Designed miniproteins, single chains, continued (2). Designs and how they scored, part 79

Each design is a single chain, and the fold is of that chain. pLDDT is the mean over its residues in the fold that is shown.

## One batch from the design tools (miniprotein)

Design m6735
Fold by ESMFold2-Fast:
Structure m6735 (fold): chain A 65 residues (1-65)
Amino acid sequence: APEEQARAAVQQAICEAAPLSSNSEELEKRVLGHLLNHYPAQSDLLLQELPAQLAEYRAGQLACP
């Protein structure tokens, strides 16, 4: 489903950006930039998933390899 693909893309972008980010604002900006550059056609779906996945990461619920 497109929603599942968008969620996976957002989760991957957060995991890649987190070790490079010093604060929450930098993390969100890096994730948004990555998603818009790599998935411009899905931007609306990605923007809908972003706040939920950032909340999961902040709660320690998103496991990064």
Scores: mean pLDDT 77

Design m6736
Fold by ESMFold2-Fast:
Structure m6736 (fold): chain A 90 residues (1-90)
Amino acid sequence: MTAADIVELLRKAYETGDKRYAEEAARASPEDAAGLAMAATAYALQGRVEEAVELAARAGELAAELGSDMRGEDGRREALAAAEWIRKRR
């Protein structure tokens, strides 16, 4: 599954309110920091704050470990922004 596929799943979760799409996105990308951060954002939007914070923390760890070339600069920036957003929403 590509980052674009994960974004599409998260968009569907947001538009439909169906958390199944958010869960599918999280399952599809456990080692992808950008995917985890996007899944964390979807969980937060579904009211699953504790799971969202855990995924955001994992996304931050992976972004730090993989460096600037992880999913390109845009992917790392998305992961960090999503993690920051979820942290502030608590």
Scores: mean pLDDT 59

Design m6737
Fold by ESMFold2-Fast:
Formats: C-alpha cells, structure tokens, sequence
Structure m6737 (fold): chain A 69 residues (1-69)
C-alpha cells in the first residue's frame, strides 16, 4: 500500500498539475504559466522545481509522461 500511497500522492500532484496547467501541451503550458505565474509558482514552490526554478531533470519526467501518455 505504501507504493500506492506514494504513487497516489506524487502521481496525483503531477497529473493534476499537468492537466490543470498543461491543457494543450508544452506549448500551451507556457501561455498558461505566463498568465498564471503566481498560481503556478505556488505549485512549483511546493517542492523540487522551486529549488532553482530550473528542473534540469524533473521536468523531463513530466514531459515524458505527456509524450508517452
């Protein structure tokens, strides 16, 4: 159940954030990010990305999920 909990927590955040911020895809996400920078910043400031604002590898995981899924 711990794996399900971790996946539910992590996957849920990624899925919700991706679905909420990225509607059309990577290109669309940029437009939404610029318009709702304050809102997205709250999400990114939560963990990881906020560290440097440049997820050199973390963003690749999100992109891979979008591309493959």
Amino acid sequence: PISSTEHASFGGVIGASLAGVVDAGMTGSLTVYLSGKSKVDTQTAADGVSRGGAPDGRDDAIKTSTLLG
Scores: mean pLDDT 45

Design m6738
Fold by ESMFold2-Fast:
Structure m6738 (fold): chain A 69 residues (1-69)
Amino acid sequence: MSLEEQIRKRLEEIEKRAKKLTDEDAKDQALSMVRLARRLLEEGRLDQAQRVVDAAEQFLEQQEAKEKS
């Protein structure tokens, strides 16, 4: 699987996870990161897109942990 395909797959999972968040500000932030990463992919900036995806996954993990509390 190419790096681009891996990033796109991760973005689909991030978007699904973001949509399950009950905090609207956190949801909007996560979806904004998804849009940024997709834009970077369109620009051929795979390294930057991967960093945004990594940040989004960390953000979602923190928000999901907060919602469980």
Scores: mean pLDDT 83

Design m6739
Fold by ESMFold2-Fast:
Structure m6739 (fold): chain A 82 residues (1-82)
Amino acid sequence: MQAELDRLLAEADRRAREAADAIDQGDYETAARLAAEARRLAEEALRLAEADPSADPALIAGLRAAVEALARQEEYAREKAA
């Protein structure tokens, strides 16, 4: 469980950083795709955390906030790409 959760979080963070870099470069289509990928990984991490009865409630709350933030970033990038 922990190793898989850590892997998903690391991959989500990497894609979120790549999405931010794409926004800085004006590549909003790439940013939207990367933000969507980061959000899906964060959603999977949230699903694993929620399935673990011993999971820290603060971790679950943080993951929910991260999913919402990534969804907003994806929408922002999509609007700019249009």
Scores: mean pLDDT 84

Design m6740
Fold by ESMFold2-Fast:
Structure m6740 (fold): chain A 63 residues (1-63)
Amino acid sequence: MVEPVPLSPRQRAAVLKAVSEQVKKGITDNQQIVDAVEQALLDAGASREHVERVREHLLKVLS
């Protein structure tokens, strides 16, 4: 893939918080982590297209 669209600092903070909360609960399932990140980005005002690009990138990294 070409370079994914960059996240704003606020969106990046939301992603890190979502991942941290999943890890704190002992969740290591890649799909649950990706779903939590997707929800956090939507809540932070990311567009659907931004969320789709981040999801694809995370699935590639976690595979």
Scores: mean pLDDT 72

Design m6741
Fold by ESMFold2-Fast:
Structure m6741 (fold): chain A 89 residues (1-89)
Amino acid sequence: SAWERASPELRELLTRAAREHAGEAFDALSPEQQEALLDWIAENLDRVLSQEEWEEIGKRFGIPAEAIRNALLSVQIELGIELIKEAVS
Protein backbone atom coordinates (compact mmCIF):
# COMPACT_ATOMS: atom_id res chain seq x y z
CA SER A 1 0.00 0.00 0.00
CA ALA A 2 1.06 3.64 -0.42
CA TRP A 3 0.84 4.05 3.38
CA GLU A 4 3.29 1.14 3.95
CA ARG A 5 5.68 2.58 1.31
CA ALA A 6 5.45 6.13 2.77
CA SER A 7 8.38 7.62 4.69
CA PRO A 8 7.89 8.25 8.45
CA GLU A 9 7.74 12.00 7.64
CA LEU A 10 4.98 11.49 5.05
CA ARG A 11 3.01 9.26 7.47
CA GLU A 12 3.22 11.99 10.16
CA LEU A 13 2.12 14.63 7.62
CA LEU A 14 -0.83 12.50 6.43
CA THR A 15 -1.96 11.74 10.01
CA ARG A 16 -1.64 15.41 11.07
CA ALA A 17 -3.64 16.60 8.03
CA ALA A 18 -6.41 14.02 8.63
CA ARG A 19 -6.72 15.01 12.32
CA GLU A 20 -6.59 18.76 11.56
CA HIS A 21 -9.35 18.64 8.92
CA ALA A 22 -11.52 15.64 9.97
CA GLY A 23 -10.81 15.83 13.73
CA GLU A 24 -13.25 13.80 15.83
CA ALA A 25 -14.66 12.03 12.74
CA PHE A 26 -11.18 10.61 11.95
CA ASP A 27 -10.54 9.68 15.61
CA ALA A 28 -13.93 7.87 15.70
CA LEU A 29 -12.70 5.48 12.96
CA SER A 30 -11.20 2.10 13.91
CA PRO A 31 -7.38 1.82 13.55
CA GLU A 32 -7.91 -0.22 10.35
CA GLN A 33 -10.28 2.43 8.91
CA GLN A 34 -7.83 5.23 9.88
CA GLU A 35 -5.00 3.41 8.05
CA ALA A 36 -7.27 2.75 5.03
CA LEU A 37 -8.16 6.47 4.78
CA LEU A 38 -4.50 7.53 5.15
CA ASP A 39 -3.57 4.95 2.46
CA TRP A 40 -6.31 6.33 0.16
CA ILE A 41 -5.02 9.91 0.61
CA ALA A 42 -1.42 8.78 -0.08
CA GLU A 43 -2.51 6.86 -3.24
CA ASN A 44 -4.33 9.96 -4.57
CA LEU A 45 -1.76 12.74 -3.88
CA ASP A 46 -0.87 12.98 -7.62
CA ARG A 47 -4.48 12.83 -8.91
CA VAL A 48 -7.11 15.43 -9.82
CA LEU A 49 -10.32 13.97 -8.35
CA SER A 50 -13.89 14.44 -9.64
CA GLN A 51 -16.82 15.56 -7.47
CA GLU A 52 -18.21 11.99 -7.74
CA GLU A 53 -14.94 10.51 -6.40
CA TRP A 54 -15.04 12.94 -3.43
CA GLU A 55 -18.67 11.98 -2.66
CA GLU A 56 -17.79 8.25 -2.89
CA ILE A 57 -14.82 8.46 -0.48
CA GLY A 58 -16.87 10.54 1.98
CA LYS A 59 -19.59 7.87 2.00
CA ARG A 60 -17.02 5.06 2.32
CA PHE A 61 -15.51 6.48 5.54
CA GLY A 62 -18.56 8.35 6.90
CA ILE A 63 -16.58 11.62 6.89
CA PRO A 64 -17.68 14.79 5.04
CA ALA A 65 -16.05 14.78 1.57
CA GLU A 66 -14.94 18.40 2.14
CA ALA A 67 -12.91 17.35 5.23
CA ILE A 68 -11.09 14.59 3.29
CA ARG A 69 -10.49 16.99 0.37
CA ASN A 70 -9.06 19.63 2.72
CA ALA A 71 -6.73 17.02 4.28
CA LEU A 72 -5.47 15.92 0.82
CA LEU A 73 -5.00 19.55 -0.35
CA SER A 74 -3.15 20.40 2.89
CA VAL A 75 -0.65 17.56 2.25
CA GLN A 76 -0.18 18.64 -1.40
CA ILE A 77 0.42 22.28 -0.35
CA GLU A 78 2.94 21.35 2.38
CA LEU A 79 4.85 19.05 -0.02
CA GLY A 80 4.79 21.79 -2.72
CA ILE A 81 6.02 24.48 -0.31
CA GLU A 82 8.89 22.22 0.88
CA LEU A 83 9.91 21.42 -2.73
CA ILE A 84 9.90 25.14 -3.65
CA LYS A 85 12.06 26.02 -0.58
CA GLU A 86 14.49 23.17 -1.40
CA ALA A 87 14.78 24.36 -5.05
CA VAL A 88 15.63 27.98 -4.03
CA SER A 89 18.02 26.99 -1.23
Scores: mean pLDDT 79

Design m6742
Fold by ESMFold2-Fast:
Structure m6742 (fold): chain A 71 residues (1-71)
Amino acid sequence: SALAKALELMQLADKLRAEATRLLAETRRRSLELYKQSPLDGLGLLARGELEANELLSTADSLRKQAQQLL
């Protein structure tokens, strides 16, 4: 059913947002630790983690919009 599909997409979107939040927190922690010894490597790790988190958030937003169109 459309409702079942919408709920599945919303659940997946929630999981991706949670993963992005977790990834950002872990990346910021690791980047800060690395920055103390290698500033450029620390900043590089932060930039990569933020890019990956943004991709997850973008995908989550797209899934949420798809779910809303099914309702």
Scores: mean pLDDT 90

Design m6743
Fold by ESMFold2-Fast:
Structure m6743 (fold): chain A 72 residues (1-72)
Amino acid sequence: STEEKLREFERLVQEFKDLILNDAPLDEIRKKLEEIERLYDELAPHLSPEERLRVGSELGILRMAVKVLELS
C-alpha cells in the first residue's frame, strides 16, 4: 500500500541520517540516497500534491546533504 511505502521511505530517510551521524563512507551514503530516490519515483504518482511536495522536499534536503559532503 501507499501508506506502507511511505513508512518505508521514512525508515530509509532515518537510515540515511544515521549513516551521516556515524561518518559512514560517502559511497554508502550515496547508495542509500539512490534507494530513497527509487522509492520516491515509485511513490510519487500515488501521492496527493501536498504529500508529493512534503516527500519531495525531504528528498531535496537529502540530495543537498550529499552535494555538501562531496564538496568537503
Scores: mean pLDDT 87

Design m6744
Fold by ESMFold2-Fast:
Structure m6744 (fold): chain A 79 residues (1-79)
Amino acid sequence: SQAQIEELEAQKAAFVARWDAAKAVLDRKIDELMASPDPAAQQRAESIVRWMKEVDEFLEEYLADVDAEIAALRAQLAG
């Protein structure tokens, strides 16, 4: 139904906004760690960057699945 599509789109938008906000906090933390002369701090920053990349790749696939579900529901309404 149209209501289900709107709910999925709203949930997707809220999730993306939450992750973008979290990434902004993590990016600032990475900058602070990279500014440190401590090699352990730099290594931690590199670990956070790698983890964020893995999360982004996982979320890209998840969001594609949600988009496919929305597309299927839209096709059902059009038919």
Scores: mean pLDDT 87

Design m6745
Fold by ESMFold2-Fast:
Structure m6745 (fold): chain A 92 residues (1-92)
Amino acid sequence: SERALELMREGARAFAAGDLEAAARLLEEAAELAPEGSRLRALALFNLGTVYYAAGDYARAAEAYRRAAENAPTEEWRKSALAFAEWAEAKA
């Protein structure tokens, strides 16, 4: 989805600027617009988890990483996303 990619770029810029609230909102929108089970949805959700982790919201970070795992295109991506979810849960 072109719009989902645009929102991901906007979310990345917001994150780089330290606007974690805007970054989370934009990445959540990107994930919702991306097709279920797509690489793009998995990536948007993984990046959302990273934004929540940076914000200190470890519970939401873990949730986003688990949602990324559910949409992961490969076993390696799934394992990585689940490892990040467990890491965030350990901090919560």
Scores: mean pLDDT 88

Design m6746
Fold by ESMFold2-Fast:
Structure m6746 (fold): chain A 85 residues (1-85)
Amino acid sequence: MEEEAIRLLEEAKELAERELDPETARAVNELIDQAIAAIEAKDYRSAILHVSGALALAEKAGAKEVARLLEEALELIRELLFQEN
């Protein structure tokens, strides 16, 4: 599940670079990078916070597919959090 969550986040990052303006893509991708680092550190609560921030930016920008990928990643990260707690 960690590998799949990271894969979805990397896919969202790639799509954000294509679909969003450079400034918004940078902000979204910075949050995604922080989320990936948090997952690797087993800090799933911080990962949820960072992905939620990226999702809010993607939704504000109207990037429906980026938002969908981030929502799927959030679901997997929440499952990881419940397994560790």
Scores: mean pLDDT 86

Design m6747
Fold by ESMFold2-Fast:
Structure m6747 (fold): chain A 90 residues (1-90)
Amino acid sequence: MREEVEEAWKRFEEAVEKLIEETPDPEEQEQLRKFLEEEKELIEKQLKEIEELEKKGDLEKAKKRAELLIQLLEALTEFLEELLEQRKKE
């Protein structure tokens, strides 16, 4: 479960890095980097909670938490992609 969330985070991080590279404006690049750092801290906290649930044998609850994090990361990735596309039209 932790490994699956970590892989989802890696994909999200790579997607954000690609968006940063495609963004010509330094200010927007900095905003994306700051957002990535903030989300990383939140995900690390959630990963610790998942690990504790796994250790207790509450695999169903751990899986639900991991699924929620994966869905959140995917939604955030899509939101950032849409935001950048909209701003490029300005």
Scores: mean pLDDT 76

Design m6748
Fold by ESMFold2-Fast:
Structure m6748 (fold): chain A 95 residues (1-95)
Amino acid sequence: GLEEALRLLAEAYDQSVEAVRESVRRLAATLLKERKLELPEEEALRLALREYLERALAQVPAALAEARARGDEEDLARLERLRALLEEALKALEE
């Protein structure tokens, strides 16, 4: 559910759940305004979090390629952990 997805995202970025929730809430407000949508708060948060997770996951392969090109094994390990947590968060969000 939403709460588990927020917890996993907080773990992925080493942040508090409250900090992540506030960031997602701000993203939700921006998306609703830009798309002229009216959604209940939980649905708006789910929409924003899903779009954030999908976009973040889409960027991971390029980041991994850059880290590999630099021979940065620590950054590669960090990005693989990030990918795994983001994938779990997206799965948790879908129930």
Scores: mean pLDDT 87

Design m6749
Fold by ESMFold2-Fast:
Structure m6749 (fold): chain A 91 residues (1-91)
Amino acid sequence: GGEEARRGAIEAAKAGLSKPEGVAGGTGGALAMIGGAFGAGLTGDNEEGERSAKGGGEVAAEASGTEEGKRGGEEAARGTRENGKEAGEAA
């Protein structure tokens, strides 16, 4: 159940990173995506996943100092939020 959902979220994040086109501009955006997905995957909670993704996206945007980093962080946060909801629904 939840364990497999968490693993799926982590695998999706790894797959995204293996394709640079799937990750918006720079290390900050990539780290936010990993952090958000890992947070949601490890906790298995929709609420925690959403908070982790939101914080990670904002930090990545600030660290990158670019619109590409901000967009990437926002997209990563949205993806993590959706994956967290699906994990909770599956339980």
Scores: mean pLDDT 52

Design m6750
Fold by ESMFold2-Fast:
Structure m6750 (fold): chain A 80 residues (1-80)
Amino acid sequence: SQAAKVEEVRERIRKELEELRERAKSMDADTRAMVERLVEITEQALAAKSAAELQAISDANAAAGEEIEARFAAIAAARA
């Protein structure tokens, strides 16, 4: 059950990164570079971290994703 829980968290993080990459495809080069850097760092962290640290990585990644989303929304609103 613990191994299954760990894999569930890893799959969740992978899906979050996949969604973030898709959203970045239509953005400017600087924003795409920021997203790709976050993906690289997260993938390296997943490979190096113990099961106990996966939740912290997931939480940090979710917070970063929300910040990026808020920036996208603010830019869209400013252009309206």
Scores: mean pLDDT 71

Design m6751
Fold by ESMFold2-Fast:
Structure m6751 (fold): chain A 80 residues (1-80)
Amino acid sequence: TITVELSDGTVLTAKTGDELLEKLAKYMGVAPEDLTVTIDGKSYTTGKEVYEALSKQPVGSLFIVEAKGKRVTGRILSVE
């Protein structure tokens, strides 16, 4: 399970990377396939890759979500 906090204080919890991308897409008002997640300077577009990359980062690490000219910053709160 991954829990993240967005820059406005919104907290999202997901059991899979695909669930996380669905919740991020809903937050941004876009489709999951429109999302690009940048973690430690590398960009990912699939839930599996996003989950694996976030799981390797320390708690408190920042990531960026971009879609259709929108950009949101998130922070990792926990990874189980």
Scores: mean pLDDT 88

Design m6752
Fold by ESMFold2-Fast:
Structure m6752 (fold): chain A 90 residues (1-90)
Amino acid sequence: MKIITVDVGGEPLDDQPISDEELIEGGKRLGEQALKLIEAEGADAVKLTGIPAELADLVAKGIEEAGLEVVEKKENADGTADLTIKKKEK
C-alpha cells in the first residue's frame, strides 16, 4: 500500500482559540489536500502527523466531510495524533 506522510505540525497555528467549526473546516481542507495527493501521486492513503490529540476527532470529522475516511487514529506520547486517511469507495 502506497502511503504518503504529511506533517501538519509544521504549519503555523494561529494564536487564537479555534472553534469546533473552524477545526472541522481545517480538517476538510486537510482532507482536500490529501485527496489531491492520492490522485496526483496514485497513493492508496495519506498519513497526517502532528495533529493535537485533543483536536483529532474534529479534524477527522472535517476529513470525512471532504470525501475521505479515517482508517486509523494513533495517539502519540507527545500529545499529537496520526490519522491515516483514504478515499471513500464509490
Scores: mean pLDDT 74

Design m6753
Fold by ESMFold2-Fast:
Structure m6753 (fold): chain A 88 residues (1-88)
Amino acid sequence: MLEELKKKTIEKLLSLGVEKEVAEKGAKIGVKFVEEGVPAKEAEEAVVSTAVSLEVARRILEAAGEPGVKPDEKQLEEGVKYLLEQRK
């Protein structure tokens, strides 16, 4: 079920160190793509890869003394879409 997928995606992202706000936005985007016909596993993997990559980039910038910026919903959606398009 979509609600179960959303909850599972949020829990997985939180366990990987992604902030709650970003995890919730990512899970929402994943559900949207599943509703559009993307397989749940592929949508989850694309969301996790995008959110984790953006979180790592933020932490690298903060470690270098630069302000880290939290990804917005549009940046997450564009990243997920890019990864899904690479898979056909």
Scores: mean pLDDT 78

Design m6754
Fold by ESMFold2-Fast:
Structure m6754 (fold): chain A 99 residues (1-99)
Amino acid sequence: MPPTDDQVIASLEAAGFTVTRSERTADGRTVLEVRSPDDTTLRLETWREDGRVVHQSLTVTSADGTLERFSGPADRVGEWLGRLLLEEWERRHPDRLPG
């Protein structure tokens, strides 16, 4: 079963993000906006058909206005973003690797 909007919000808050907006649009799309302590804003748009998540779009806006967008199936967007952010973080902070 796909996570409920409440479960997604709880997971994001547990990860240290502040939920700034949670909306359901008339076309069945859910929009979640969250903010990190460093003013990075994440906007997650979720499309559902027959109660199933079929597509997600994640927009990352940094405090300096840099915008990155990832789009596709829900599992692919999450995996892609996780890997990209980890790789970029490791490249910028090679002396701060976990472990």
Scores: mean pLDDT 64

Design m6755
Fold by ESMFold2-Fast:
Structure m6755 (fold): chain A 67 residues (1-67)
Amino acid sequence: MSIDDPKLQEEIDEALVLMTLGVLLSSTEDEAKKEALRKLAEELIERVKAGEISVSEAVRELFAAAE
């Protein structure tokens, strides 16, 4: 087990964003807002994988969009 493996780190980062999305989707009643959050999460995952933002920034963006 290693957190210094770049592939494993990418999987962990993606999982954290997806888990955050799941919590927000379960707490949101607006169907349009759910779709917007899902689309944003996909974009944020791609940006994290590209090294443009951190996973913490991606999670923060999802929470901001959910407000």
Scores: mean pLDDT 78

Design m6756
Fold by ESMFold2-Fast:
Structure m6756 (fold): chain A 63 residues (1-63)
Amino acid sequence: SMEELKKKIEELKKAMDERVQRISDLTRKANEEVLKLEEEGKPIDEIAELVSKAQREIDRLRA
């Protein structure tokens, strides 16, 4: 029915919005942590590991 189709579309939109918000939150936190490590003069390898970990979490949400 049209009612059931509308409900499915609304649920899909909500799930998509929640995923986008989660990705945005992870990206923001990663950027904040990178800036902190740069301010503390941490090695590039340590910063790269943090970025890689954040990218893996984002990739999981996109899969």
Scores: mean pLDDT 84

Design m6757
Fold by ESMFold2-Fast:
Structure m6757 (fold): chain A 78 residues (1-78)
Amino acid sequence: MDYSREALLKLSQAEFDNALLTALIEEAGVSREDAEKVWLYAQALGLKTKEEVLDNLEDIVKKVAPEHLEAVREVFYG
């Protein structure tokens, strides 16, 4: 699947949420628990749009699952 910013921003909110969790778990190797924490952290920060979530994703991953940061960078920004 294409997890580029352009591809993800074309998804519905539900499809985006599912794609984000799937990419973190299956492509970046983040645990399900930590992937869910990333998503909850984004909501707690008041990130309302898909763009805001993607713009803050690296900073959130750095706090929740820093060991997977480089894999996340390749999946979403490579």
Scores: mean pLDDT 80

Design m6758
Fold by ESMFold2-Fast:
Structure m6758 (fold): chain A 57 residues (1-57)
Amino acid sequence: MKKEELEKLIKEIAEKIEKGSLTVDDLVEFTKRMYEIDPSLITEEDLESLKRYEELK
């Protein structure tokens, strides 16, 4: 999809890391949004792995 949208998303996550407010939920949301922007960057198996990780948090 659009590289500019990916750059914006990455910046949002970086800001949360700097504030120390990044959670596992944020990581899952980040991956889902990346999939919406460019599905080719993330496989269905990758999404399933992240959901399983969220269950175990």
Scores: mean pLDDT 70

Design m6759
Fold by ESMFold2-Fast:
Structure m6759 (fold): chain A 72 residues (1-72)
Amino acid sequence: DLGIELALNKIKEAVKEAAELKKKGKYEEAQKILDELDKWMDDVLKYVPEEIRKKFKDFKKKLLEEAKKELE
């Protein structure tokens, strides 16, 4: 499903952009991107089955944990 693939790519790109901003010391800008991602996810995930919602949330959580480990 192209819609699911595009949504997962959007999550990946937003987390990556936020991580890059944190590396540059732009923590407020990074947090804004993550807050905007959370709002977008809440809006999109209202209409998807619970199994798919869980996959999106788990994917975001995993990416954030991986980014945090890279920053130590």
Scores: mean pLDDT 78

Design m6760
Fold by ESMFold2-Fast:
Structure m6760 (fold): chain A 95 residues (1-95)
Amino acid sequence: MPTLQQSQDQAIDEEVEDFRREFEKLSKEEAVKLARQRLITLVTQESLGLISEDQANELVDRILEILRERGIPESVIEELRQDYDDYKAYLKSVR
């Protein structure tokens, strides 16, 4: 019952806006490092049950879209997506 989609969407929008704001201040390489740190944090939070799987996936998609819009190479975006998916699957498999 405490998992209303609307409240979760608001939290996602706030996280995405924070990331976008920080991204705009950073070099592209620094922004990729920030994105990687955010993705690792999201995997950890999801594995601990602090956020839902749907929430984590939505945040990842939104972060990667910001990277794409800012001209980060597709190879880097694909690497970040694969690292996220692999680490998420790994953590679930060892629980």
Scores: mean pLDDT 75

Design m6761
Fold by ESMFold2-Fast:
Structure m6761 (fold): chain A 90 residues (1-90)
Amino acid sequence: MKEEIATKAAEEAVETIKKAEKLKEEGIKLIKEGKIEKGKELLEEGIKLIEETLKKLEKLKKEGITYPSQEDAIKLLKEKLKELKELLKE
């Protein structure tokens, strides 16, 4: 049971990382094209996804549900979160 939950969490973290990177690339492209409001909306969507996934991973960690790449996933998500938040500042 815990192994299945850990596997699903690992898959979700990878998917969030990929989706956040795509939203970042699309958001930056829109901002460069002068579609600033739409670009910022995509960056905000990426931030929300990362924050929700981080909250889930931290909860699982607190419950003792871990997997080998969990800390690496958390670090990558935190780096992407910082990057997206900096892009939103200007």
Scores: mean pLDDT 83

Design m6762
Fold by ESMFold2-Fast:
Structure m6762 (fold): chain A 94 residues (1-94)
Amino acid sequence: IEVKVELTNLPGGEVQVTVTKTGDTAPGSSLIVYLGLAGEEVRPVAALPAKSATVNITVRLDTPEATLVVELREVSKDGSETLLARQERTVVLE
């Protein structure tokens, strides 16, 4: 599978994280999006369906500059997690 992550600044101190998955997730597995700030633990925020899909996640920032960490993990049938993609993006709010 292929995964693309895009960040877009929104009015009011918000950032939209767009995650696009191309291809099917392995049978019995789930693809989970984790999101956090650099230096902090990432938290699960969304699950992607088994087929190709796009999800949008809106994050509000309380600081004018922040580094967002986006991770995609495949959770297998036995509960094991595999990191498929990790991206860090520095966001500067206007």
Scores: mean pLDDT 74

Design m6763
Fold by ESMFold2-Fast:
Structure m6763 (fold): chain A 107 residues (1-107)
Amino acid sequence: MDMEEALERMRELLAALGIELEEPEVERVLVAYGFVVEARRNDPSIPSEKLSELGEEILALSEEEIRRLLEEHAKEFKELMDTLLELHRLSQTDPAAGRALLDRLLA
């Protein structure tokens, strides 16, 4: 359930941004983005270059490895996507609340 919900939330976000991807790429992007955001949250001082390296490593994984990671971390990815959709919604309706939410996520 959480995996399917995380994927649907990612599709909603991509559609809102005007980005169209095939299903295997949606899964790959969700996993890569999820781990990059988690790494930044765990260490706010991590250099952007290391986050880029992590993202590239994940994007280079096989479809089977991406699927395993997505299933293993489905709940965390769903929670992340729910937060990103709320942040996107707030950026359109209440930018101040959106900034406050972003500050909490990065703290």
Scores: mean pLDDT 74

Design m6764
Fold by ESMFold2-Fast:
Structure m6764 (fold): chain A 72 residues (1-72)
Amino acid sequence: MRKEAIREALTAAARGDGDKAHEILEANPELQEETLEIAALAAEAAGRAVYEDGASEEEAAEVALAKAEEAI
């Protein structure tokens, strides 16, 4: 279940739970490169939301997760 593992890892990372994100990626090493690429796209979208729309940290995290879901 590739999409589910990536979604869980990115959600954990967005919540600041690096240990959980690391655990998921260690269990699915084949998904590490794809997950990092999606995370980079999500971070770019979140940064744009903060810069252009004045989004809060919580709103930026939601934008990041929405972009990640689109890329998954």
Scores: mean pLDDT 76

Design m6765
Fold by ESMFold2-Fast:
Structure m6765 (fold): chain A 100 residues (1-100)
Amino acid sequence: MYSELAKYLGVSVATVRNMSDEEIMLRVLLKEMREAGASEEELALFRELFEEDPRVALMVAAAIREGVPVARLRELYREGRYEELEELLEEKAEELEKKE
């Protein structure tokens, strides 16, 4: 419900109602990452990934939620180890989806 989402994000119901689904998703994921101990640098990387491909950003958030260190995900991304990063993200996204 919009009222619960507004409370969770710390904004008004009218604000949430006027947001796109992508903006809502981005704000929820940023809040979850911040609560998981993500640094401002890691949050900046997440915003960048979300602008490029929201699906990759969702997989990154899922991996963090499943206990993968944000520092590890950032290391793989910085080093261009995209194959390992994609494999890890896909495994965690599938695990999260399976638990729905």
Scores: mean pLDDT 68

Design m6766
Fold by ESMFold2-Fast:
Structure m6766 (fold): chain A 96 residues (1-96)
Amino acid sequence: SFETTIRSLEDLRAAAARVVEQAAGVELDPAQRVAVEHLRRLAAAESVEEAIAELERLYAALIEHLRAQGLGEENLALIERELERALERLRETFLA
C-alpha cells in the first residue's frame, strides 16, 4: 500500500507537470491560468494531503470556468459528481 501510495503521488505529480509543460507557449484565458497554477502546485506537492488539496482547488476552478463558458447545470452536476467521486477514491486509497 505504501509503494502504491508513493507511485500514485508520483504519477499525479508527473501528469500535472506534463500538462503545465503542454501549456507553455499557449495563450491561456484567466481561468486556464488559475488551473495551470494549481497544477504547478500539485506537481510540487510533497504529501498526499497537499496533492489532494491542490486537486480539489483545481476541480473547483474547472467548475467555475465551465459555468462561465455557459455549460448547463445538468452537465455541471455530472462533472461535479465525477470529480467528487474521484476525490473520495483518492482519500479512501491514501488517507484511510
Scores: mean pLDDT 73

Design m6767
Fold by ESMFold2-Fast:
Structure m6767 (fold): chain A 61 residues (1-61)
Amino acid sequence: SAKGEALRQAVADYGRSRGAATYPSASLNAAARALAEQPHSAEATRALKALVDEDLAALAP
């Protein structure tokens, strides 16, 4: 879906800005890798989105 693709792009951009090779947590790093390997996976997208949303809220300025 358009929302799914926008989310994947936003997550990819977030990953690059934070260092694409390493996310702040092991769980987030694993979820990001899963999404990178299966960018069309709804499960991987949902899992990463939940973790990214939580981390972004915690990292808010």
Scores: mean pLDDT 61

Design m6768
Fold by ESMFold2-Fast:
Structure m6768 (fold): chain A 94 residues (1-94)
Amino acid sequence: SKKEEELKRALTLLYTGASFGYNRQGNYEKAIFYAEKSLSIDPNNGLAYYALGEAYFHMGDLERSIYWYQKSLDINPNFSRARENLERVKRELE
């Protein structure tokens, strides 16, 4: 139903926001957890993939960071911050 779709969007936004909040706090385990919860509702949420990219980058998992930033860009090709962060991670992997 339309109301179920509205609730799913609200919950997706809540989990994505929590993921960003935990990334800012340096709690990357919780950032990943909430991004994955968001993606379980909406697998096309480019912001949740971006949050995963950020978490893995700060944890030093550069290959997973590249993978998730690329997923974010596959969904939203105009997401300039994801592109900028992807290029930054690629430079660190070199």
Scores: mean pLDDT 90

Design m6769
Fold by ESMFold2-Fast:
Structure m6769 (fold): chain A 60 residues (1-60)
Amino acid sequence: MEIEKLKKEKEKIRKELQELVDRFNEASTVAHDRARAAQIGAEIQELSKKYKELDEKIKK
C-alpha cells in the first residue's frame, strides 16, 4: 500500500499551497503584479489538483 507515501506528499503540497496562497494575495492585492499573480495562480491550480488526486487515492 502507498498510503504512507501519499500522506507524506499530501502534507508537503499542503505546506506549499499555504505559502503560495499568501504570495498570490500579496502579489494581486498589494503589489498589483498581474504577471506574478498569474504565475503563482497557475502553480496553485497545479498543486491543488495534485492534492485532490492524492486525497482521492488515500480515500480509496
Scores: mean pLDDT 77

